Designed miniproteins, single chains, continued (4). Designs and how they scored, part 88

Each design is a single chain, and the fold is of that chain. pLDDT is the mean over its residues in the fold that is shown.

## One batch from the design tools (miniprotein)

Design m15048
Fold by ESMFold2-Fast:
Structure m15048 (fold): chain A 79 residues (1-79)
Amino acid sequence: SAEEEKRRQLKQAIKGWILFTPKEEVTLSNIAKKLKLSVATVSRYLKEIFEEEGVKSLAELHEKLQEEIRRALERMAEA
C-alpha cells in the first residue's frame, strides 16, 4: 500500500541521516527539520525503528549504525 511504502521510505531516510550525522546532532528536532516532518511523526517512526533494530534510544541507534559501518569498513581493509 501507499502508506506502507511511505513508512518504509521514511524509516530508511531517518536511518540514513542518523548514520551519516555526528552523535551530538542526532535529535528529534534535527531529524524533523531535515525530513520536513513534525516531531510527533518522527517520534512515531523512531519507535518502529527502535523495535526493528533492538535499541531503546536515539543514542543507542546511532551507536549501532556506526558500529555496523565501522565493522564493514574494517572487514574491507583486512580483506
Scores: mean pLDDT 83

Design m15049
Fold by ESMFold2-Fast:
Structure m15049 (fold): chain A 69 residues (1-69)
Amino acid sequence: SEAIERARELAEKGARALYEAGAPVADAVRQVYQSVLDELLRLGLPEEEARRIARELAEEARKWLEEQR
């Protein structure tokens, strides 16, 4: 899905930017979740599906961030 691919890119770029800015992992994960959720809802995805994808991508971001620290 193009929407999922865009959301993944947004999550990866967001996680990297927040890591470089020195944000705490918990704060970075919350920001990635919210940014992805907002974008998916803007693209017209159903709320339940958008929340599920945002959670999955935020968890991937958490794992990546924890591996960097």
Scores: mean pLDDT 86

Design m15050
Fold by ESMFold2-Fast:
Structure m15050 (fold): chain A 74 residues (1-74)
Amino acid sequence: SSLTEELLRLPRDEQREVIGDLIRLLRGQSKRLSPEQQARIDKLLQEAEALLDTDVDRAVRLIADAWALVRAGL
């Protein structure tokens, strides 16, 4: 199953912890990419953090987009 589906199946407390860990991981990995790619990933992660308490579905999709960009850039 997709990252989005797996994250959305987690209990709320576990979901928040896992999402926080993923954001930290993705920020770390983005430092290995070009400054332009880092800026794109940072923007997606900032938007995801802003939505985490209001629209978790959209936050998770933004994290999945950031993950895809990191994987494509490595």
Scores: mean pLDDT 82

Design m15051
Fold by ESMFold2-Fast:
Structure m15051 (fold): chain A 107 residues (1-107)
Amino acid sequence: SRRERVEAAIDSLRAVIDELVEQAKKAGADPELIERLRKRFDELVELARQMPVDKAEALLSRVSALLGEYAPELEEAIKNKDVEKINEVLERMIEGLDQLIAEARAL
């Protein structure tokens, strides 16, 4: 079903976030930024589950696009063990997720 596809998309996005978060933590990322990123993602998941399937699919596609934009930059910062840059990228990701949450709640 389309709702099962939404849940599969959530699981896939969660796996990506969990991998990035684990790598960032090992590289010395700020634990508060990690917690904020996880909380924002969980909030988006709750919103997606409460939405009509079409709107949920659109929201999750935008989350996927945001992760696709920032993941390469975050991975490069992690590879270089640039803690300041890791934290800056995490803050930008959180701001992006906050914008998506605000837009989703306005619907």
Scores: mean pLDDT 89

Design m15052
Fold by ESMFold2-Fast:
Parts: C-alpha cells; structure tokens; sequence
Structure m15052 (fold): chain A 69 residues (1-69)
C-alpha cells in the first residue's frame, strides 16, 4: 500500500504525464481539464482516499491545471 505522501507524489507525476500527452495529442485546455478532473476523481475512489487525502489530491490537480493558463 502507498502512504498518503507516496500517493500524492505518484498522482502528481501521473497527472503531469497526462497533461503532457494530451497536449501532444492536440487536446484543448478544456478537454485536458475535464480529463484531469476525471482521473483525480477515479484515484480518490480507487484508493478509497480519506476526505483529507481527497482534498489534498484535488489541490494537486488544481495546481497543475492552473499551469495550463
């Protein structure tokens, strides 16, 4: 099992890779945002994240999405 910190680090790397791959594929910022939000929701559900961990994971996703412009 991953610790909360290991999960957040892995999630950040996964989401950064998704953003990079989706941009390379020519997806719009709106499409990338929708995909990142869906992946974050999936990670929260799959890992059975606590409310606190879920909030931190959403913060990581939003920080990465702010970098889109």
Amino acid sequence: SLSDEELLEAAARLLEQVIADDRARGLSDEQIRARVEKIAAWLIREQQASPALAARLREVAEELLRRLG
Scores: mean pLDDT 84

Design m15053
Fold by ESMFold2-Fast:
Formats: C-alpha cells, structure tokens, sequence
Structure m15053 (fold): chain A 65 residues (1-65)
C-alpha cells in the first residue's frame, strides 16, 4: 500500500516508536514479535529493516481480522 509507505516515510523515529509500542501492547503474539523486531531495527538506525518488519506486522494484523 503506497499510502502506508508514504505515511511511514514521513513519521519521526518517536512517532514510529509509539506505533510499534502500541502494536506490541495490543497485537497478537505474532504481530508483537514482528513489531518487536521492527523496534530493534529502529533502535539500530536501520529504517529500511524496520519498515519491512512493520509492513509485515500490519499485513498480518489485517489478515487476522
């Protein structure tokens, strides 16, 4: 989803951290694991790695609904 990728690209690291923390708090165990991996990548300065895990977590959460 292009709009999702554009939104992620515009978000600050603080905003991305809040989104990931919410996914860890309210997601299922698999979504939580992906969000945790994305947060680790964000802390390491790897925004591309973070984006890959975040997109996968969102896709999984959408498929579970």
Amino acid sequence: REALEAAIAKMSEADLREVLENMIRFGDPETQALAQRALEKLDAGDREGMRKYLVEAIDRAAAAR
Scores: mean pLDDT 76

Design m15054
Fold by ESMFold2-Fast:
Structure m15054 (fold): chain A 98 residues (1-98)
Amino acid sequence: DDREKRLNQLKVVVSLVDPNRTLSDEELENMSKEEQIELIVKGLEKAIKENDIGLVRSLLVFYLELLGKSQEELDELRSMSDEEILKRAKEIIKEVRK
């Protein structure tokens, strides 16, 4: 269930960014694409600060899925080195915060 999977991914990111905040499924479903991207960017900033490369990689995959990127682009991202993944995450944060 793609909808349930996406909602669960968003719940994980919300918990990561603000552990004191609990959103209902309805609130998560009503989030705009821009709000979802901002949430992922905040998650990326926290993951980078905590040096959690695995989480950075997972959040980048989720970001590309939200943008409708191809399976080949997703697979390329999963195969990136830790250094490349950190560089890509920092580039995306700068792009979104323009």
Scores: mean pLDDT 78

Design m15055
Fold by ESMFold2-Fast:
Structure m15055 (fold): chain A 89 residues (1-89)
Amino acid sequence: TVEENLKKAEEILKEAEERYKKTGSPEDLKKIAEVYGAKAAYYAKQGDLEKAKEYLEKAIDYLEEAGLKEEAEEARKAVEEYFEELKAK
């Protein structure tokens, strides 16, 4: 089921990216960011912290591009705090 959810996330991501190419809409960028956030959560749960960080950074970039600067800043702080806590071990 978790792998099925990851495949669905990849399909949703592709559809959102194709829609954004047609619309240029910030709503489509936000959808892309949400999917990357979901992929990051999946990899974090699997213990793949490097991929989790990579996908979180992509999500933050798309939030900034969508004009959601406050949401992007909060997400960036959460990512930095989480990974610094892990490095301290």
Scores: mean pLDDT 77

Design m15056
Fold by ESMFold2-Fast:
Structure m15056 (fold): chain A 77 residues (1-77)
Amino acid sequence: MSESEILELLKKRPISVAEYSELTGISKKTLLAALKLLNIDPSKGIDLETYIEIEVLLGINLIRRALGLEPLIEIEE
């Protein structure tokens, strides 16, 4: 599923961490770690704003790894 399809879904309703994991292939553990770092309650669901914050965080994590810096979240996929 493309990022644009996920964005269109999120405009209609929040999704669960499990649905996000299934749609993106990102592990539930990684998503829960991201939500914890962002101080967001996973039981509230992932809305469009939360999705954007997770994607930004994962993007920063990727850049940090490319630069040889410590990641913002520990990924145990």
Scores: mean pLDDT 75

Design m15057
Fold by ESMFold2-Fast:
Structure m15057 (fold): chain A 100 residues (1-100)
Amino acid sequence: MKTKSMTARVTIEEDGVRREVTVNITVTLDGPDGLELDLAESEFRGRRFRVVSTLRTLNGDPADATVTVTIDVDGSASNVSVSFGGEKQTVSVISDVELH
């Protein structure tokens, strides 16, 4: 099991008003040790926060894995899990969260 965590400080602009929000992101990978997990660039648009998690095998071999992405905004956490089977290529999990 591999876990990567990131804290992002993001600026939301609505109707000309700017505010900062702190987002905690935790990504957990259940799979073989030959898998790489990267957190891609996060993007804000309005009140949406987007995280892209990229999974790939080190040697291009097929691997079965589950990626769970948890996004925590001011104590409100949401998660999504995606399972992969027999993949030899890069796969991406995209998670969108609406900020209030």
Scores: mean pLDDT 63

Design m15058
Fold by ESMFold2-Fast:
Structure m15058 (fold): chain A 109 residues (1-109)
Amino acid sequence: MAREYGERAARAAYEAAKEGNAEKAAEAARAAGEGAMRGASKGGAGTSATAAGVSGAGAEAAAMLGDTEGAGLSARGAGLSAAVAGEKGGEEGERGAKEGARRAEEAAK
């Protein structure tokens, strides 16, 4: 289940990047990372949550430079890291990953 939420977040960010909207891709990556961090902080998956946050920041930096491809790749990495945080964080992590995916899909619109 948590992996599905990470894939949804990654897909939303990647689709936004493919449309040439690096800002939406970065927002989607950030939303996924935030959800993962909230879940993982309670479940002890802090390392995976940190990775998601770093990937989200990378997507944002790439977007600022107009690198839509780089933003999409970093956003996909953030989504996958959020999925791992969800799995390792147990129930709290899964809720975080699900919320992150929902926010990523909203941000990508």
Scores: mean pLDDT 74

Design m15059
Fold by ESMFold2-Fast:
Parts: C-alpha cells; structure tokens; sequence
Structure m15059 (fold): chain A 61 residues (1-61)
C-alpha cells in the first residue's frame, strides 16, 4: 500500500475518534482503501478531505 494511502487512512480514523465517531471513521477509511485498490480513487488527498468533511457533517447531527 502507498504511504500516502496509509497516512490518509490514519488521519480519517483519528479525526473520527476526536469527533466521537470512531466506528464511522473506521468504516469510511475502509471504504477509501477499497476504492483505491479497485482504481476508483485517483486523488488520495481529495478523497481524504471529502472523508473528513463527511465525518464533520455526521458530528453535527
């Protein structure tokens, strides 16, 4: 796995923990990893930012 993908997964999981959404963060990180492995994700940084924004939206509900 690319180091960039590993860092993105870690950041998503840590952000989820900070928001009290640990399980949601782990699920989103898993989805990103799978999408990258299938070639559906071309920009890891953009996908990471979208995942973090999704977690922040969930935290507001």
Amino acid sequence: MKKELEEAVKEIIEHGKKLGLEEEGERIAKTLKSAFEQGDVKDIEAAKQAAIENLEQLAKE
Scores: mean pLDDT 78

Design m15060
Fold by ESMFold2-Fast:
Structure m15060 (fold): chain A 62 residues (1-62)
Amino acid sequence: RDDLINQIQAIFGASKDRAQRIIDTLGDSTVRQIIDIYRQDPAQAMATMRDRYISIADAIAA
């Protein structure tokens, strides 16, 4: 989980707490899939993560 949190922080630039909420919201498997896509095509993965979890994480954090 810490490794997954660190990867989300690196990809999105989120804080540890925010990364944890994103993982909890989307689910470990979904986040892992997006990271796998990032390894293959970072631009596509970044766009997907940005659109999806900015919306979700901001709604949760607000």
Scores: mean pLDDT 68

Design m15061
Fold by ESMFold2-Fast:
Structure m15061 (fold): chain A 79 residues (1-79)
Amino acid sequence: MLSPEELEAQLEALLQAMLADIEAAESEEEVFAVVEKYEPQLQALLEQMKAQNIPLSERLLELLRRVQEAIREALERAR
C-alpha cells in the first residue's frame, strides 16, 4: 500500500512523463496513443488518492490542467 507522499510523487512523475510524450507527439494519432498509454495508470493513482481521502494539492491540480492544455495544443498543432 502506497503512502500519501508516494502516491503524490508517483502522480507527479506520471504527469511529467505524459507532458513530455505529448510535447513529442507529431500527429493526432500519436497524441491519442499517449493518452491511451497513461490514462489507466493516472486513473488508478487518482482512485487510490480518493480512497484514502487525500485531496489533490494545488500543484497537482495545476499539473493536471497543464496536461489537459498540452493535449489540446498538440491536437491543434497536428491539424
Scores: mean pLDDT 80

Design m15062
Fold by ESMFold2-Fast:
Structure m15062 (fold): chain A 82 residues (1-82)
Amino acid sequence: MGVIVLAPTASLALEAALKIAGRAFVVRGEPSDAARAVRLARTGGVGIDASDVEKAAEVLKAVLEAVEAEIVAVGAAGQAAL
């Protein structure tokens, strides 16, 4: 089962995904990254830069349709917990 981390910046997404899954790659939340995000989620963890929420949601939808995964959303409050 993969882990998907949503965060408002790429650096926060990487840090959170590494802490949760022990390994991580980060993609920008651009629709063109959807295929890469799916591939990464199948192998372990993927962080998604959700600075653009609508574009990030499109990437997340593609991953969830292809992979059973746990979702972790990290916002400003979550940054204090990391």
Scores: mean pLDDT 65

Design m15063
Fold by ESMFold2-Fast:
Structure m15063 (fold): chain A 88 residues (1-88)
Amino acid sequence: LELVKEAEERGRELGLKRTGDERSAEFAGEAGREAALLANLPDDQIQPAAEELKERVRERGRREGMPEEAIEAAVEVIEEVTQRILNP
């Protein structure tokens, strides 16, 4: 629960710093929140699920017309959160 809030906040912060846009911040925050939920998976399934999540987020971002910088921020926060889960 605490990881979910922290990951969403990190995603929002990264999105805002890179784009200056609240919509982009919300998009990256949602990606961080989704990445934090991967902690519910067995360790050996987390990395494959994170790769699938990154691809879904890229597709969603392009469909929604997100700036490339917002999509990059979202993918980066997914990677950061995934590494944090795997390296406690």
Scores: mean pLDDT 86

Design m15064
Fold by ESMFold2-Fast:
Structure m15064 (fold): chain A 99 residues (1-99)
Amino acid sequence: DEEILKEIDELIEKIEEVIKVTEDEEIKFELGIELGMLLIVRGIARLTGEIPKSALIKTLKRIKELLERLLEVTDNERAKELAREALELAEKILEKLEN
């Protein structure tokens, strides 16, 4: 689905923005790992023409958990704004994949 691939591109951009403004070193590092996993999923989808759905679902669930954790601990309003946007997008993609 080309629409899901486009939404992955948008999510990658949002996670990069969150990483740039986040001051929590541990959350920043873990989000960096999950960003790497999104890039791998996108790469595989582009090479094979098929989205690795199971790997993408697992990555999106980890991203959701990390963004929810960031929202609980950060006092940075820009980080909160970007994290909410990324979370909403991740949830939309996840719902399309699971239903």
Scores: mean pLDDT 87

Design m15065
Fold by ESMFold2-Fast:
Structure m15065 (fold): chain A 62 residues (1-62)
Amino acid sequence: PSPPPGYQQVLDDESSVISQHSGDKWKQLTTPVRSQIIDLMRQGKGRQSVEIGNQELQRTRK
């Protein structure tokens, strides 16, 4: 069975709610990492999302 059409696709605009400052840090994250963090946030696993974000920020430092 095919999924029905909905507005769930536009829920990705969570970044707008966060703020411009957060957006700047999000730019430093790669697409796959950003996707994982968003997925964790939706599940309510803020602790894991923060850990992944911090890890990537440290890694990007080289």
Scores: mean pLDDT 57

Design m15066
Fold by ESMFold2-Fast:
Structure m15066 (fold): chain A 81 residues (1-81)
Amino acid sequence: MEADEKVRELIRRLREEGERAVRSGELSPEEVRKLMEELKREAIEEVKRMPEATDDTILETRGRAHGVLRAAEQAARARAA
């Protein structure tokens, strides 16, 4: 479905941004978390603006985005150690 494809694209962009932030080494784990929280919020709002998006689509996007955020934060902590 078109909404699922858009969610997949948004989550991929979130993952790429998180990986870039961790790889740069310029951000602390707390700063990576703040960046990812902001990007997660923007992605959710973008999905909400889609005509095909349902409450389930929004909920799934939140869950997937939170998973990406957690992974990036943990990777940043591992790199900082």
Scores: mean pLDDT 81

Design m15067
Fold by ESMFold2-Fast:
Structure m15067 (fold): chain A 83 residues (1-83)
Amino acid sequence: MTKTVTLTILSPGTSPEEARRRAERTAKELEEAGIEVLDMRVEPLPGGGSRVTLTLKVTGESEEEVKEKISLGAEIASKTLSP
């Protein structure tokens, strides 16, 4: 089965330039994990942070496998995009 999911990560204190660089690394790590990145948005936040929005395509044999991949994707994004 295939699902499209959106992840939104807030990176307080990270500039949009730095958040974009991290998001590019995140996209590569997600692709290596078998998760397709359809879109990536980086927006500045009031107060000196950034919001990163990733649109992902996740494929698996079962709903459980898709949930596991979504959890992995969220972990990768949190680890690479959070300061």
Scores: mean pLDDT 80

Design m15068
Fold by ESMFold2-Fast:
Structure m15068 (fold): chain A 104 residues (1-104)
Amino acid sequence: SLEEKVREAVLNGDIEELERLGKEHPNSAEVQSALAIVELQQGRVEEALKAFETALKLDPNNEFVLNNLRLVLEEGSEEVKKQLKNFLKEKFPENEAIQKLLEE
């Protein structure tokens, strides 16, 4: 139910619901990943990268987290894409899923 709520809120752009879920579930990889998307939408890049770092540390192969990272790499500004790619290479150099994602 949490995964479904987070996915629906992200798809609908429901920032208020994502902030509520983040407050209630600070250790959820899916919620932390969704919060990162919200932080990017608000121009808070450094906070978003920390939220993605937390998500990947909680669940390094989580499909929802990886799909959100792919979304940013496809839809983000050139500056955000560059910052995210550099961050992932520096923080997760041994994560095979991240390596494959960066080769797409």
Scores: mean pLDDT 84

Design m15069
Fold by ESMFold2-Fast:
Structure m15069 (fold): chain A 80 residues (1-80)
Amino acid sequence: MKLPSSILSEEARKAAGITEEEIDLETAARLAGAETLVETFAEYDKENNTYLMNNEKKVKTKSLLETYKYALELLEEREK
């Protein structure tokens, strides 16, 4: 089963390297998980134009794209 890639944010699609109009269900679920992590834990610092992932590790990122890449890495580590 394939889902529209538009269910994901543009930043999430760029972080995963998705250029296709449709993605498979497994890819969609993984990226939705990463998007949920970003929405739940990411805090934007306007003064420094940076993002903080307010999870147990308190990781600072330079952009939304970097934040989504970090979220994807966290999901991959949990699957191993």
Scores: mean pLDDT 68

Design m15070
Fold by ESMFold2-Fast:
Structure m15070 (fold): chain A 113 residues (1-113)
Amino acid sequence: NKQLSLEGAGRLLKEAERKMKEARELVEKTAKDPSYRPNAARLLDGAAGLMSAAAHLAEDAGARELAKKLRDAADYLNLAADYLKQGDIKKAMDYLKRAEKFLKEAKKLYEDL
């Protein structure tokens, strides 16, 4: 059901955004306290998984542009998590900002459906 797939994508997108905001706060704290790093990386990986799942549901609904933006956001979140695990906070933040941009574009595409 196209409608149910789109509604599912919307719910996952909202949860991913919540985890990204929480992760961002922890990533900013990692500059002063590296002990926040594992939890921040876990939240980024979690948000990436939710966006990948949302992209799959968007694709099933025929919303290909939305699915592409969600996949791009997931890829950038995975890169942010990987760099954070390596201790490269600057690159982690740069990729997180790119993921946030794609998430905003995905939200706009979803609202326009």
Scores: mean pLDDT 87

Design m15071
Fold by ESMFold2-Fast:
Structure m15071 (fold): chain A 74 residues (1-74)
Amino acid sequence: SQAQALGFVRAMAAYLVSQAPSMSEEELERAIASLRAFVDEVIAREALSPEQRAEAYAIVDAAVAEARRIVAEA
């Protein structure tokens, strides 16, 4: 379902942030690229509304910013 798809995006974003303390900058950038590709695939497969798509991207962008902050301070 579309509601479950957003829950899945939140879980993946939270996982990225949780793993960031153990990542190099190179590992982080690969993980970010993989996360974005996966989210785009979920959006397409589940036919998310424009509002849900915007929410999914906002969740990912916030997690990416936090993960980059964590790695930069490591």
Scores: mean pLDDT 86

Design m15072
Fold by ESMFold2-Fast:
Order: C-alpha cells, then sequence, then structure tokens
Structure m15072 (fold): chain A 79 residues (1-79)
C-alpha cells in the first residue's frame, strides 16, 4: 500500500491537476497576501477531500493534506 500503484480515473486525475495548479499558484506568486494563500490552501484541501472520498483511501488523503500544509508553510517561511 505504501508504494502508490493507484491508477486514477480521468475525473480523479482532473481533481489532482486542479489541486496541483492551486499549489503552483501559491508557490509561483510572491505577490499573494497571507489571506489569499490561506484561501488557496483551503481550496486545495477541499480537492484532496474529494479525491480521498472517491478512492476510499484515508491514508492517501492524510498524506496529500500534509503535502499541502508543507507547501504552504514553505512559501510562508520564504517571506
Amino acid sequence: MEALDIELSEEQRKLAEEAQALLNKIRDNPSLSDEEIEALKAQALELVDKIEKMLGNPELGEYLRKLVDATVAHVLAQR
């Protein structure tokens, strides 16, 4: 299970791509306010929750939430 051999459906892949785009926006836009970063983080976490529910894998959901949190914390620390 730790080796992720999960094949995503087209719909699940789209949600993952949307979450990645939000994280890229946070990472690549130094002009974002802390409030805007928190709003984008909330949107990314909502997409992670949808992916977790569709896959029925709470361990993957927890892992993805930690990645979102780490990305946001890293960006805020660079300010």
Scores: mean pLDDT 73

Design m15073
Fold by ESMFold2-Fast:
Structure m15073 (fold): chain A 64 residues (1-64)
Amino acid sequence: MKESLERLIEILEKNKDKSVMEALEIAAKDKRVSQEAVAKAAALARKNGAKTAAEVAEALRKEL
């Protein structure tokens, strides 16, 4: 899980100016990112009202 979350954060940071949905779709295509990591990021984005990939990445870093 931790390695998958770290990889997801890297992808979100590289796509920081993209929408949450667009960045999560890119992350979901990466074989190193688990479905559980994507689901956790999506749930956190809804909880925090995140509008950008950068906001989701920041929230995920606080969970690590």
Scores: mean pLDDT 79

Design m15074
Fold by ESMFold2-Fast:
Structure m15074 (fold): chain A 84 residues (1-84)
Amino acid sequence: KIVDKLTKEFPDVKIVYLPGAKTEEIEEAFKNGAKIVLRGSHPKGYTIFVPDENGKATQKKEFILPDTTEDQIFAEIKKIAEEL
């Protein structure tokens, strides 16, 4: 559901959700035009990645469930997307 909200709110920003992704998969998504990657990890939560100046995966924020709400995750991604 969070991915659906992100797609509706930021249609011009390529936000990709990758459950359990390896670093190489995240970097491939950036090469394919993704601006933000949200990695899901069962059961522990989400990590936000953005490309650095060389296109390498840079961890911006980590959210651990249940200590972080969907609204807090959405707000952080919104902040990153607005800075693009």
Scores: mean pLDDT 73

Design m15075
Fold by ESMFold2-Fast:
Structure m15075 (fold): chain A 57 residues (1-57)
Amino acid sequence: KKLEELKKKFPDVPEEAIEAAINMSKNPNISKELAIYALSKRFGISEETAKKIVDAL
């Protein structure tokens, strides 16, 4: 359900990137900064876009 909400908010972002962000948010060993960096590098999205996704979680 959270995936669908985020897909509507970020329609230009790949679904796989949103799923990865949700999964990273559940891992206490992954900091917000690390999640932003990993999403940006892995999916080729800007760090600003990755930050907005992580902040929306």
Scores: mean pLDDT 79

Design m15076
Fold by ESMFold2-Fast:
Structure m15076 (fold): chain A 71 residues (1-71)
Amino acid sequence: MKPPIYAIFSVPLDEVSEEEALERTRRQADAAVDIAKALGVPLVFEARMPESVREEVQRIVDEAQARLDAA
């Protein structure tokens, strides 16, 4: 198996709004997908996040993974 790229996200709800933190996470996920596609390797997402945003972050990860799998 090819070694995966790890995309590690920290969601800083104490520094920025929830909406801004989620938008930044989405942009990072999209960039990670582009890099993984360019290198032809699997992508693994790891998020360090408060429980309150777990569902929204998981949705962002799932959307990014679907884009990677569709290519």
Scores: mean pLDDT 73

Design m15077
Fold by ESMFold2-Fast:
Structure m15077 (fold): chain A 91 residues (1-91)
Amino acid sequence: MREEVARMLEIAEENVRKAKEAYEKGDLLMKEIYESMVILTLSVAILAAENAGDAELAAELRALADEVHALMQQKKFDEAIALLRKARERL
């Protein structure tokens, strides 16, 4: 389970990076697609923690998903990447 969550957080980090690159190039459609992939990937991580009975990790991942979403809406992509990396390091 934790290895699966770590992989999902790594995929989310990569998609935030791709969203940042798309935004900087003015490709708003690809930005929206990558941001949607981040949210989907974090939802899968939450579900994996819930299915494993790790309620504390599931709650931490929900808080992380909310913060990452807020940072992406504010165009603070580097802060979202750092937050995801820090969360993965705690696993």
Scores: mean pLDDT 89

Design m15078
Fold by ESMFold2-Fast:
Structure m15078 (fold): chain A 80 residues (1-80)
Amino acid sequence: SEAEREERLRRAEELAPEAEEAVRAGEMSEREAALRVLEEAELEVALKRVELLERLSKLPREEAVKAGKEEAERIKKELA
């Protein structure tokens, strides 16, 4: 799909704009750029996980479980 391709290119450009430019200039392979995008995406997910755990650690256990479930539902809805 053209829309899916456009979205992937937009996301790649946001996560690793320098890698995408290097591919266009012929200085980097598509595979190397894809690995850089994956590394940036993994870092973004890891940082969001740390932020969530830090937020939950400040709540009583019962409230932390509830907040964690609500966040999981939000993420599932966004990824669907």
Scores: mean pLDDT 68

Design m15079
Fold by ESMFold2-Fast:
Structure m15079 (fold): chain A 75 residues (1-75)
Amino acid sequence: AEELEKKKKELEEEFRRKMAEIAGIPLAPEDTSLAEVYIRAMKAITDEEKRKELLKLTYEIMTEISLLESKIKRK
């Protein structure tokens, strides 16, 4: 349980960091929701390739988070 919680937090932090890097925006505080960070990133991105990269990253990370949440719920 503890390991899965840590992995989820690490994925969320990695996602925040990668969104900031792709969009070229400052890293948002940890208390900022992933949805808010995503909106800020999408507003900042002017390159279509970077938008596709962000969308793919979002789908992949959110899928992993959902799987971890399912495992946490069972433990």
Scores: mean pLDDT 76

Design m15080
Fold by ESMFold2-Fast:
Structure m15080 (fold): chain A 80 residues (1-80)
Amino acid sequence: SARDKVLEELRKLFEELRRLYEQGVSEDDIVEQGLKQLGEIAEKSEDAEIKKGIIYTLRVIGEERPQFKKLVDEIIKRAE
């Protein structure tokens, strides 16, 4: 299903972010990469509930980490 495909893409994303962490990539660069990839998954998603959930998660990250708010706002604009 479309949901199963998105969940598999999210799993692969988290595995890649963990790999970057283990390679010593900075936390800020890992977060930025994760935000960009989440935005791409949301943009490609045909499931409205999954898209809404990802966009909500992006907004929460932007509010909790204001240094990423501008990037988050641009990503959400592209995903909508």
Scores: mean pLDDT 83

Design m15081
Fold by ESMFold2-Fast:
Structure m15081 (fold): chain A 68 residues (1-68)
Amino acid sequence: FSEKLREVVLRTAPSFLTPRDAEEKVIKWYTLEGELKEKVFKEREDVAKAVKEFLEEFEKIVDEVLEE
C-alpha cells in the first residue's frame, strides 16, 4: 500500500466520526467521489452491510491503481 492509498482508506473507512454518532449508532464514511454516506445500525447485519459498501469503494480504488 502507498501512503496516499492508506490516507484514502482511512478517510473512507466506516467509522463513528463524532461521539454523537457513536451514541446514535451512526457509521459514516466518504466515497471515492467525496460523498458522505451514513448508516444507522441496530444489529450485526447493519454493520456488515456498511463494511461491504466500504469494501466496494476500496475495490474501485484498487482497480484504478491496477488499470495502469
Scores: mean pLDDT 60

Design m15082
Fold by ESMFold2-Fast:
Structure m15082 (fold): chain A 73 residues (1-73)
Amino acid sequence: SAATLAEQAATLERDTAELVELARAGRVSVEELRAAVARLEGLLARPDLPEELRGPLEAALARLRATLAELEA
């Protein structure tokens, strides 16, 4: 449902900021970051995702991908 998607998106947006900080502190594994990327990609692949959620989630995905690339360098 749209309400469930909005709740899931809001949670992922908040969790993304925290995950990035924890990852830079060495407190989150590469596997946990990859799992977060997969969740965001799954949400963004949904055709019923509200348009207003796409921008914020795409920004969150880009941030996670950048952090993952830094840790795998």
Scores: mean pLDDT 79

